# Designed miniproteins, single chains, part 15

Each design is a single chain, and the fold is of that chain. pLDDT is the mean over its residues in the fold that is shown.

## One batch from the design tools (miniprotein)

Design m495
Fold by ESMFold2-Fast:
Structure m495 (fold): chain A 107 residues (1-107)
Amino acid sequence: SKEEKKQFIEWFKRQLENLLDNLRFAGLPEELLKEVEKIAEETLKKLEELYKNNKSMEELKEVVKEWAERVLELLRKYKARPSVLETVEEELKNILEEADELLKDSE
């Protein structure tokens, strides 16, 4: 439903805020944090566009998957510490698993 899609986007916004806070506490360079924030903003705009066009929950989830891949690629490109990469990979995996559960609730 439209309400479920709205709740999904609000849930995702919270995940973005939590991830950014975790990356700041991990001591990532300000330049890298700004690039992560830019990817987040672009992803939210894409989700809002899909929502306005009444696209499926599956399409919203694919945008979240693309976001996760972009964040990991960015961190690897800028040579983030292995411990940070492992933590982010695990956090992104958890976010994607929760997104899958929210999608199932749309049945």
Scores: mean pLDDT 82

Design m496
Fold by ESMFold2-Fast:
Structure m496 (fold): chain A 82 residues (1-82)
Amino acid sequence: MVVSVQLTDDQVETEENIEAIMEKNNMPEEVKELMIEGLRLGLPASYVLIQYLQNKLSLEEIKELYEKGEEAREKAEKLKNL
């Protein structure tokens, strides 16, 4: 397998990749639809899956948590460059 240095979360978390992950893990259809809907909202499918399975969060709660996480990451990057 060749790994691209330009591979982003969006490229990893395409609908095709979601389907492959779902098949491999024999996941229920409801989880597949949740991950695809999350991707449409701009959330990485793996992040949505992890938060849903581990923390039993709704898609809205996952989106809020992801947005807060991105804000924290941006703040950390600013502090690192100071």
Scores: mean pLDDT 63

Design m497
Fold by ESMFold2-Fast:
Structure m497 (fold): chain A 75 residues (1-75)
Amino acid sequence: SMQEQQALEQAEQRGQKYAKDSSILTDEQIENIANGIASHYGLSDEEKKKVYEKLKQAREKGESLIKAVNKIVEE
């Protein structure tokens, strides 16, 4: 469980590095980030799809992925 948590944290740290330049993120990388968020917060399939779409929209708008993630978590 702790090793699983550490692996998720490492994936989040890598995601944060790419989030500084969200324009370079691929659809696959965004899907992996959305999967990590959904797993961490225990989201439903519908909520997971919403997270994925919001992250894609943030990339297309040039918005910070960190800000987009924080908005999703607040909701």
Scores: mean pLDDT 68

Design m498
Fold by ESMFold2-Fast:
Structure m498 (fold): chain A 67 residues (1-67)
Amino acid sequence: MEVPLDLLAEIVQQRLKDEFGIEVPLERARKIVEEALAEAKAQGRPLTVDDIVERVREHIEAERAAA
């Protein structure tokens, strides 16, 4: 994958803000993206950017509900 993790995390952060009005720290977005990519690698499954955005959104929503 040619897109660095940092750029992918920035894309996810921007899409969450633009599509859902969710502001998340870049560090948090990066960690969730890393976890999603590691999970997909363990399962031998590719992820799209849209899949990652949905995964991060669900994770943030669950964290806010639990906090």
Scores: mean pLDDT 75

Design m499
Fold by ESMFold2-Fast:
Structure m499 (fold): chain A 98 residues (1-98)
Amino acid sequence: SVEEIVKLLVEDHREEIKRFLSKLTDDQKQKMLEAIDLAIKILNDKSLSPQEAVRKAIKEAAKIDLSVASMIRTLANMRVPVKSIVAVLEELRKVIEE
């Protein structure tokens, strides 16, 4: 389920993610948020096939933040469904804003 994937990839690693984020500047965090928001918008675009949406999200996110692009690529390579990739990105966005 989407909830189980979010738990396994974000919630169960919340403290490790927070430690990583604590090493980033506010500008770097803002770029991650911008890349996440753009990727979510592209991944939710119903005019694109799931494969096209993933490829476009990786390409466009990479122009802003390579870490976000790399994460989307990794999840896609693991065959995580687009709806679950979106849910992971939405939860990561909340962690970054804390």
Scores: mean pLDDT 88

Design m500
Fold by ESMFold2-Fast:
Structure m500 (fold): chain A 98 residues (1-98)
Amino acid sequence: GPAEEAQKAAERAEEAARRSGTVNALYGAKAAKSAARYAEQAPTREGQEEAAKDAKSGADHVESAARGSSAEDQAGGAIGAVGSAAGAGLAAGLPPAE
């Protein structure tokens, strides 16, 4: 299902981050795994599917950070992954911070 696909994407991103050894990619990988867990924890199927979509987007940002050669690319990938994790949490039915 979507949550399983998100977990698999997060695992691939984590592997890429480990191989790159960059701090930004490793921090982004942690955010992507959190987003995938939010998808698994979503109480509704719709929330799970939306959270999984955000989690997959976060994993793509981590892979960008891991493969980016510039500091800007690496920082952008990590920031994108954190943003996707926040989106996944909201989609999973967590109330907004306000």
Scores: mean pLDDT 70

Design m501
Fold by ESMFold2-Fast:
Structure m501 (fold): chain A 88 residues (1-88)
Amino acid sequence: MEERIEEFRKLAADPSKLPTLVKPLVELAQRNTPEDMEVLRAVAEEIAKDPRAPTALLIYLAFEEGLDAVARVTVALSRIPDLPEFVL
């Protein structure tokens, strides 16, 4: 689990890899297990370090997976305790 979190953090830290997170994040939000929510939290924390990255990710989500995917991911993020503010 920790190795999975580390891999996702590395992807989130690279702006060129941001589009590759789209499908995995939707799948994490759909399954909504505690383990998947920890991965989603780690990605959100890493992305929040760049104030432009959350908006870019939401644009990629909307473009590749649609507005339903944006809603799914944002609702999942809103349920994670002590998550940094994710700008929509």
Scores: mean pLDDT 71

Design m502
Fold by ESMFold2-Fast:
Structure m502 (fold): chain A 80 residues (1-80)
Amino acid sequence: MEELLKNFKPYRIKEEDRKSPAVQLLARAFALMESGKEDEAKKLFEEIIEKYPDEKVTFIDDNGNEVEISVAELAKYLLE
């Protein structure tokens, strides 16, 4: 799981799950991190954890396998 989280990219979430509000916030937070706006990204990750604690999405790993992950757990990892 740690290797999956280290290589996480929003575009590797299954397309149907990308319509989720939690995934949209995750993608925006990730873009803010890449732009150096870490404090703004952290606020969005915290919002995901608070509003979508039970939201699960399907992530496509480097081998093309579908892996179900919690968006809140992913946001917690990215906050570190």
Scores: mean pLDDT 72

Design m503
Fold by ESMFold2-Fast:
Structure m503 (fold): chain A 73 residues (1-73)
Amino acid sequence: ELAEREALVEAYVASLAPYLPPEAVEKLRAALLEMVRALAAGRYDEAARIEERALAELEEALKEAVAKAQAAK
């Protein structure tokens, strides 16, 4: 079941990979794997904090991508 959830994380990350820089893809993968492992261990509060961090990092990566696109003009 943990391996199945980790496989879902990999599938999800693969679907987003074309839209994000490689560094952001790796950070997202690491955060989602930490979240899945925390859930499997019954650490629900930690999983919630990891989710919030992952969402914040995703937002920041998107902001940086937009800023770089603006600077490239």
Scores: mean pLDDT 75

Design m504
Fold by ESMFold2-Fast:
Structure m504 (fold): chain A 58 residues (1-58)
Amino acid sequence: SFEEVLAALRRFVDHLKAEGKTEEEIREAIDGFVAQLKVLGFPDEEVERLRAELEAYV
């Protein structure tokens, strides 16, 4: 579900923070990940909502 994917991506962001990644590096990783979700056939509206939620979380 959207909520499960969002939770998994937030855990991924937490992992990057724990590794000492900068906010810019984390945002670049998010951009790469959401681009891949579009390639995998996720609806654009859901992908952009995931991006917005994750960028607010960083």
Scores: mean pLDDT 81

Design m505
Fold by ESMFold2-Fast:
Structure m505 (fold): chain A 97 residues (1-97)
Amino acid sequence: SQRELLERLTEALIEGDLEKAREVLEELSKLPEPLNEGFVDLVALEVAASGKTETALAVLDELSKEFADNPKIQALLARLKRLIAEAAAAFEAMRKV
């Protein structure tokens, strides 16, 4: 299921596991269905909450190069990068209150 794949992606991003993340993206690319934005948003939130933002963004940058010709995956990676950065900034701001 898409949810299970996105849960595996979350784990791979937090762990910095490029190979695991690549395998998940290949499986997601084969699904005929569009990616559920709510599930993608949850991945970004969990990654940001883990404190592993820099690790995750480095993995996503490398995968963006590898999947350059895949518009579905490029859209997913662009959304994840944006939302992870936004959520991480929000968590940092909340810690200062």
Scores: mean pLDDT 83

Design m506
Fold by ESMFold2-Fast:
Structure m506 (fold): chain A 85 residues (1-85)
Amino acid sequence: MSKEQLINRALQLINRVRKLPKEEQERILDGIAERFGPEVAEAVRKILEITDVDEQKKAIEELIERFGPETVQEVIDYIEEELKK
């Protein structure tokens, strides 16, 4: 997957998660913390609070730089699976 595809996929998921009830958002974040660590979960939480699309893209790019594209792809895959339930 290209970096652009990864960013676009993450943006779509962030906007889907934002529409969920607060309890479901917290459940997804807890699952991320358990699987990927609390630093990854906190970074995702901060992105959910951003309303500007350009700032969201920048935060996702920083997430990829900090944790690597493979970890970010696994987080995206985890969120997509949770959204199917």
Scores: mean pLDDT 83

Design m507
Fold by ESMFold2-Fast:
Structure m507 (fold): chain A 74 residues (1-74)
Amino acid sequence: SEVEEILKVLRERNLLTPELEELVRKAVEYSKSDKIEDKVLAQVYVARAAVLAGLADLSEEEIEALAKKNLAKA
């Protein structure tokens, strides 16, 4: 499971929190949808999870701008 692989890496790095687990699960769930809107939401949840884990430095405004740009291209 892709979720289990991601959660394992986060746990091994002592980064796993309940909030981070929820964001990862939502990202994977939306990524399985065939709807473009859900695929864009998956990217948003990945970005939020990366920020929460300290792996990325993106503002919420930057995440929203990227989502709008990706949705407009669909």
Scores: mean pLDDT 78

Design m508
Fold by ESMFold2-Fast:
Structure m508 (fold): chain A 60 residues (1-60)
Amino acid sequence: LIKEAVKVMQAKNFSLEQRQLVTNQLLSADSQEKVNLAIRVLEETEDPEEALQRVLELLA
């Protein structure tokens, strides 16, 4: 899961800092369903900044 999220973020040109932030939030998530949904949002959202914002909001 984390490796898949990193691959998606890398494909969307996320910075190293942005990838680390998302990875830390995914590791801290208390729900596997939220993690799965966050990865799907990363895959389906075309704009990197929008994808980052949506994932962070979901995992908050």
Scores: mean pLDDT 76

Design m509
Fold by ESMFold2-Fast:
Structure m509 (fold): chain A 86 residues (1-86)
Amino acid sequence: SPVEQLLQKIQEIENFLLENRELISKLSEEQQKQLKEILQEILNLVREAQELIDAGKLTPEKAQEILEQLDQLLAKMKEIIAEGKK
């Protein structure tokens, strides 16, 4: 189900942030700013998904759209953290 895949992706993002907390704290101020902007976009998408679930209005098509956006944002976060390791 696209809804189940969306919930799994949210959990993957949460786990990634917890596992990389120490590395994130050591990033440059500019990298931390970029990461905060990405996190704000993720939080907005998660809130939209939750509101749609609570209203019984989350379609498979909308769940897939949000999932794809979250996947792209997670990839961007991974790139920033990888650059911080250099």
Scores: mean pLDDT 86

Design m510
Fold by ESMFold2-Fast:
Structure m510 (fold): chain A 87 residues (1-87)
Amino acid sequence: SEAEARAQLETFKKLLEEEIVKPAEEAAKKGDKEKVEELLEQLLQARPLVEGLAEKFREMGFDDLADELLALYEETIKKLEELLKKL
């Protein structure tokens, strides 16, 4: 259902924030460039999983949710790249 797809997107957003974004911001604050690079690599390695979930949303007719998922993913990559630029 659309509600279940939205809940999946919310879960993904929470996991990105807690496991990638917050640790990367904390590492950047400490000058730990290596840790930010490691987290960016982990995020980039997740691309097939993210693309697979987006395709599943599209197959169900939820193109808007697929677009939100992909936009969130790319914005998170950009955020980590900007953190690295400052280190």
Scores: mean pLDDT 88

Design m511
Fold by ESMFold2-Fast:
Structure m511 (fold): chain A 68 residues (1-68)
Amino acid sequence: EHPVLSDEEMAELRRRTGQMLSDLAAEHGVDITDIDALVAMLQAHRAEVAARLDAIYAEIVARQQARE
């Protein structure tokens, strides 16, 4: 299901994933440096996290167009 990403696409995925986690933490009032609170928030919002990751991945693939 997941195509192979280039190094540039992988770097963008990492950047966007980090930004998404920061955004989620801010939305739910969680400090991203508090790993226990971050993990608890991610577990409580697993479906939302999965949906946001899928959206980021789909955007990267669509944006690059020429990915093999």
Scores: mean pLDDT 73

Design m512
Fold by ESMFold2-Fast:
Structure m512 (fold): chain A 59 residues (1-59)
Amino acid sequence: EKEKILEEYIKRIQEAYNLLQKDKSTGLKKLKEVIEEMKRKFPELKPIFDDAYEYFKSL
């Protein structure tokens, strides 16, 4: 189900967020890769993923 897969990706974003707090460049790069992979899996949710990425960039 899409919902369960989405939760798995949220966990991966959380890990990228922890990296972002330690090393901004590496964390943002990892986060972008995860977001792009999620957008391939859930193209219907691209706007949500783009908003999430912009939120993390503002940290």
Scores: mean pLDDT 75

Design m513
Fold by ESMFold2-Fast:
Structure m513 (fold): chain A 78 residues (1-78)
Amino acid sequence: KEVTLIYLVASEETGEEIRKAIEQAGINGRVFLLSDDEGLQEALELIENAQKTGVVTSEFIERKEKGKTVLRYTLVSK
């Protein structure tokens, strides 16, 4: 099974940290800002397509600092 992680983040700082972590781990993953309408549209399209052909789970990950919430979607395909 191939797993793709999609992260929606409230801040660019948090997004940068997650991008570097997934690059270093060699994981299939993408990070999108909640304030980026184009990026959110792309993320929603990926999630919708994954729901049609596989399994999608979502998880809220609260960073210790207020307002730095991360929403993670785990997309499992064939």
Scores: mean pLDDT 71

Design m514
Fold by ESMFold2-Fast:
Structure m514 (fold): chain A 77 residues (1-77)
Amino acid sequence: MDEVLEKIGKFAQAAAAGNADEAVKYAREHGELSGATEEQIERAIEHVKAAADAYKAGDLETAKQHIIRATNIILEG
C-alpha cells in the first residue's frame, strides 16, 4: 500500500494546483493500485476533474468535497 499512500497526496495536490490532467493520471494510477474497478476509477476521475475546476474557481469547499468523494470511491474498490 506504499504506492497508494504516496499517490493519494499527489492527485489531491495536482487538483489543488488546477492541473486536471495530472490529477486524473494520479487518480487512475491510485485506483489501479487499490484494486478499484474501471467503473469506480472513471467515477473517481469525474470527481477529480470537478475538484480541479472548483479549485481554479476558488471554491475550496466544493473542491474538498470532490476530493473526499474520489478518495472514498478508490478506497472502496
Scores: mean pLDDT 76

Design m515
Fold by ESMFold2-Fast:
Structure m515 (fold): chain A 70 residues (1-70)
Amino acid sequence: MIEEALERAARLAVEEEGASEEEAERGRREGLETATEEDAELLRALVELREMKAAGASEEELRARLEALR
């Protein structure tokens, strides 16, 4: 679960956010070493928000999604 979310984040960073593959892969590996199971839900939600932003979601849509996490 968390591994999949980190892989999605790395892919998004390279394809949509202009990060290098080496930078994104380093972040993914560091995340796997540092993140706990408790972080998995928040990590998935943050990846979904980043994917929505990359797909052109409005600021209101992003805010509503973020508020739903509270």
Scores: mean pLDDT 74

Design m516
Fold by ESMFold2-Fast:
Structure m516 (fold): chain A 87 residues (1-87)
Amino acid sequence: AAAARAEAERQARLYREAAELLSHDGDRAHELVSDPEIGPVLLEVNEAVARVGRENRDLPDEEQIAAIEEVIRRLVEEPLREAEALA
């Protein structure tokens, strides 16, 4: 249980860092896509954001931003919820 919780918390931190980089520091995110730990997470978050953006491209900007924020929130919080369920 403890090891699974620690791994879920580590994953949640990686997703949070990836979301922060993609939202506020695109140049740093681009540099880190080759990193073995955060690189795959960056690509996963970026693909999820791109998909939601394409699906909502005809909606107002505020609604597009809300949809993107929701998918990022889910990707970060799902590992945390799993960790809490193991407590």
Scores: mean pLDDT 75

Design m517
Fold by ESMFold2-Fast:
Structure m517 (fold): chain A 78 residues (1-78)
Amino acid sequence: SAAKELYEQKPPEEEQKEFLFNEMMKQLTTLPAQLAAAGLDVEEVIAAVEEAIAEMKARGADPRRIAYAEGALAQLRA
């Protein structure tokens, strides 16, 4: 998936990390609208995002990025 592919990318420079992270978060934020247009339920989108976050944890992603993604997920559930 697009979200999974984005978080696996390693920025060439530390200063680029924020850009890649923001792109990943933008995709996670817009994904519900895109999937709804494809006939998928928002609840299924939430489940997919939760699975992506679990994969980030399994691959040892930055704890700050994981926390931010979980915050975005909480807003998505609201």
Scores: mean pLDDT 64

Design m518
Fold by ESMFold2-Fast:
Structure m518 (fold): chain A 113 residues (1-113)
Amino acid sequence: DSLSKSLKLTLQIEHIVNEVKRLVQRALKTGVLKEDEILALLDEMKATIVQLRDLLINDPERVALVEPILKLAGNIEKYVQERKLGEALQSIRQMARLLSRLSLMIKLELIAK
């Protein structure tokens, strides 16, 4: 059903965010930026966020959380391209908090059914 699919997509986005976070943190420590790998992960993440938004389009409370997440994905991409890795990491942390909130909302609704 759409809720189970929404949870699966949310968890997939959380996984990609954690991978991007690891690569950005590594770059800050080592000076080695795997930009192409990060950008590929961000493209996959943005596509998954769009799929999630479309599944939730008739749920205004959950869509309100997805739109900022999509904007943050774009901000992370820009910061990585501009070598602003500290700002990228801050946006990644903000995105993780919003995803955690969305995941909790979906889980609570699934339990209620």
Scores: mean pLDDT 87

Design m519
Fold by ESMFold2-Fast:
Structure m519 (fold): chain A 94 residues (1-94)
Amino acid sequence: SVSDIRIEERELGPERREVTATATGDVSKLDELNAALQNLADGIFPGARLPKAVGNSTATARAQTPEGEVEVTLTASPVDADGKVTLTARLVLH
């Protein structure tokens, strides 16, 4: 199973919001981690599609949602000594 997902929200201005979600788990569960963050992103901004992450990578996409354009950045950490990876999804409403 995935570790607890940590969510942080920051207001950047009257019509600009940033939501960061972080999930950590075993690298063998990377697909499960990606799916968990995708489900969370869809719950915050319906229709926001995350790119899939592999270890030690960053991928960026843009999605049009009912609330506006959402810039999506998904970052995967290097695999640590315990075989764990951390995925960070950053969603910025413009």
Scores: mean pLDDT 74

Design m520
Fold by ESMFold2-Fast:
Structure m520 (fold): chain A 111 residues (1-111)
Amino acid sequence: SDEEIAEKIIKEEYPEISEKAKEVLKKIIETGKVPPREELEKLSEEEQKKLIDILTKIGEEHEKRGNLEEAERWYQLAVDLAKAVGWGNTGAVVEADARLALLDMKRWLGL
């Protein structure tokens, strides 16, 4: 499940993430959508970057499992969150966007 994947990533790589950032992540998992900018701006820039990375890593886990549609969904959420908070040209979103392009290519090639 997406919640179990997210909890593992948080435990292993972001154990000190704030409760507010966890609440935002929970809303993304429950709704499949990035919250409004006003909600995201309540997070620090560091917490916003952590969320972008967590969303990208959830996508990577789905890609490793062969869940390409779920991987694409999570990479798109990472890109959407980054754009919403003005990080659209940062390294974090570039990685997620590049992975989206690779998934599209894999689908086209039947890989």
Scores: mean pLDDT 78

Design m521
Fold by ESMFold2-Fast:
Structure m521 (fold): chain A 89 residues (1-89)
Amino acid sequence: SELKEMVEGAIKLVENAIKAKTLEEAKELARNALLTVHGLYTFAKDPKVKELLREAAELLEKAIKAKTLEEAKELAKKAKELLEQVLKA
C-alpha cells in the first residue's frame, strides 16, 4: 500500500540520520523524515497509528533541535522504533 511505502521511506531517512557523519546532515534527514511523518498522519485513520506517528514526530522535532550529533542519532533511533511499530499496526 502507499501508506506502507511512505512509512518505509521515513524509516530509510531515519536510518540515514542514524548513520550521518555531521550534525547538519542528521538534522536535514530528520527534517525530511518529519515531513513524511506529517504526510502519513494526514492519511492515517487508525487512532493507534496516529498516536505512534505523533510520538515519532515529537522525537524527530527534538532531533532537529539537537545540539550534538550523538543526541540527534539517539532521538532518530527512538523515532525508528516507533515507525517500525506503525508498519506492524
Scores: mean pLDDT 88

Design m522
Fold by ESMFold2-Fast:
Structure m522 (fold): chain A 85 residues (1-85)
Amino acid sequence: RATGLELIRREIARAEEALAAGDVRAAALYATAAEALLMALEGAPEEEIRERVLARLARLAAGEVTAEDVRALIAEIRARLAEVE
């Protein structure tokens, strides 16, 4: 559990740095990795995690993910982490 939380925090930090650099694509990928890791820690089924990741990647490939979307995702992950830490 502790190691999983450390990995999630690391991916969030990378996402925040990518956003600060204006790299929305990299930020979205790091935030998606953090979300997938958090879902796994919360005991979400593998199929649910897969669908969430694929949906995000499809939107990213279509150019539909904005900086605001990534900020909202980071905020959601941070709120969920506060509940489990």
Scores: mean pLDDT 84

Design m523
Fold by ESMFold2-Fast:
Parts: C-alpha cells; sequence; structure tokens
Structure m523 (fold): chain A 73 residues (1-73)
C-alpha cells in the first residue's frame, strides 16, 4: 500500500469515527517512503482526516500532516 493509499484510508476511517485506526494508518503513512508529490498528497488526506476528528486524534493527525508537508519541501 502506497503512502497516498494509507493516508486516504486514514481519512475514510476518520469519517467513520474510528480515530484509533485513522491515527494508526496516518502513522504508517508518515513512516512509508515515497516521492515529494506523494508526501504532499498524503498530507492533504491527513488534514481531511483531522477535520473529521476531535481532541488528541485531531492534534495527532494534524501533526502528521505537517510532518509530511515538511518532508515534501
Amino acid sequence: MSIVDLAKQAKEYAKKGDGDKAVRLGLQAVSTPGDPEDYKKAAEYLKEAAKEMEGDYKTTLTVMAKALEKVAE
């Protein structure tokens, strides 16, 4: 599964209210090697996942998205 696929799955689980799985998939995405374009795309999906969550899940997904944006620079 690519970094983009992992981040997209994180968004889908966040939309379902499964914060644990969304964060786990987000963590797997930030740990997966990829191209700068893939990192930027994955960051957008993780930002969308963060919008569906509250509290610690939202904070964690936002931090992961920001990390991917920095790697893409």
Scores: mean pLDDT 84

Design m524
Fold by ESMFold2-Fast:
Structure m524 (fold): chain A 92 residues (1-92)
Amino acid sequence: MDRYIRRLQSTGPKIKSSLQDTVDQGIQHTDNMIINRTSLPQDFQKGGPSMISMKMLNRSPNQIYDIFSDRLMGIIKKGDVSIVMKQIKKIE
């Protein structure tokens, strides 16, 4: 567990940097553009937003990162580490 948490912490700055680059490039069209950078499910675009998608839509990039980190820790506690690693790879 500790070794995995340490690895996840080292990946956190990459996620934050990726979100910051999106902001710095002036991609200001909609919050949906930032959400797409985090590889959220396409269900949002099909008119069925989940509570998670709604929370992310109404957040700044830094707040989205915080929500993402909290969610990652929740998934780790539930033992679904493979999905967490795959999502981090997409954000890099």
Scores: mean pLDDT 46

Design m525
Fold by ESMFold2-Fast:
Structure m525 (fold): chain A 74 residues (1-74)
Amino acid sequence: TLELLEELLERVKKAKSVEEARELLREFIRENPDLPALVRQMLERAAEAPSLEAVIALVETAVQQVRDTEAFRA
């Protein structure tokens, strides 16, 4: 999950428009139905963000949340 989210973040950072970034997020959610519910909700919120910078910030937050969760996994 973390690796997939980090790759998604890099693709979103290279997006040329907010619409392209939103489409990348929707495609990622569709292709990864087994995403943890919290991560899916965060990415769905990012897909509705008003600007490319906002999308990037929300995806970065999702990456950090997964990283923190994996660090504390039993």
Scores: mean pLDDT 78

Design m526
Fold by ESMFold2-Fast:
Structure m526 (fold): chain A 75 residues (1-75)
Amino acid sequence: SEKEDLLKLIGILLDVIGREIEAERLGNEELLAAAREALKKINELLKNSKDYKAALEEAEAIYEELVAKEKELLA
C-alpha cells in the first residue's frame, strides 16, 4: 500500500538522520558528508514524489550507496 511504502521511506530517512548524528558526534567528516548528501537526496524525493513506491526504491538505492561508502571509509 502507499501508506506502507511511505512508512518504509520515513524509516530510511530516520536511519540516515541517526547516521548523520552519530558521524557528527564521532567527528568523522567524510561519513558526515556522505550521510548529509544521502539525507538531501531523500528529502528531495519526499518533496517531489507523487509515487511513494518509486520514491522508496530510489531511497533504498541511496541508502545502499551510503552503507557501501561507510564500509569503504572504515576499511
Scores: mean pLDDT 85

Design m527
Fold by ESMFold2-Fast:
Structure m527 (fold): chain A 72 residues (1-72)
Amino acid sequence: DELVAQLDSPDEATRLAALRELGRLGEAGVEPLRRAIPKALTDPSVAVREELGRLLEEAPPAVRAVLRAALL
């Protein structure tokens, strides 16, 4: 997916925008976002890691269960 590939961008703003866009897709974004989690968790930017945390907390219960499983 293009959004997941954008998380490899050297530009922090591009990575942050890709995470926000994945969050907006809801259930359709679950599989791409699950693939994005390891990249975002190890991102050197505090802002990117904080945005990932926000997305995980704001996700619907079904989406949140799948995403939290990727962290374990």
Scores: mean pLDDT 73

Design m528
Fold by ESMFold2-Fast:
Structure m528 (fold): chain A 114 residues (1-114)
Amino acid sequence: GPITGRESRELALYAYKNNITLSKEELLKALSYFATAALMGVGIPKEYQDAATYLLKQFIKLYVNDKGVIPTIIEIAKTLSKEQIQELLDFVKNEIPESEVRKELIKKLSELLK
């Protein structure tokens, strides 16, 4: 059956707390709560923001050549604190190879910090 919002966010928190690298399918499940919360304009608690940032870093690494995921990344990033948006921006600058995805994420994340 479909994953619940509770199962999604608990998976995210568990992966973050235990330093787990998730597969593409597991990342989509773990991030589904955050994507839904972003679309509904619902705030995310601080403890889950750290988990979301951790998983977004993995998601960006896996989709480094796919511009189609950028809107989802940016919508989730909008629910994060400015400190965590800065952490994502620094991660993209320092750890993601030069690509169209890297260039667009740097631009869009920088816009969120203004």
Scores: mean pLDDT 85

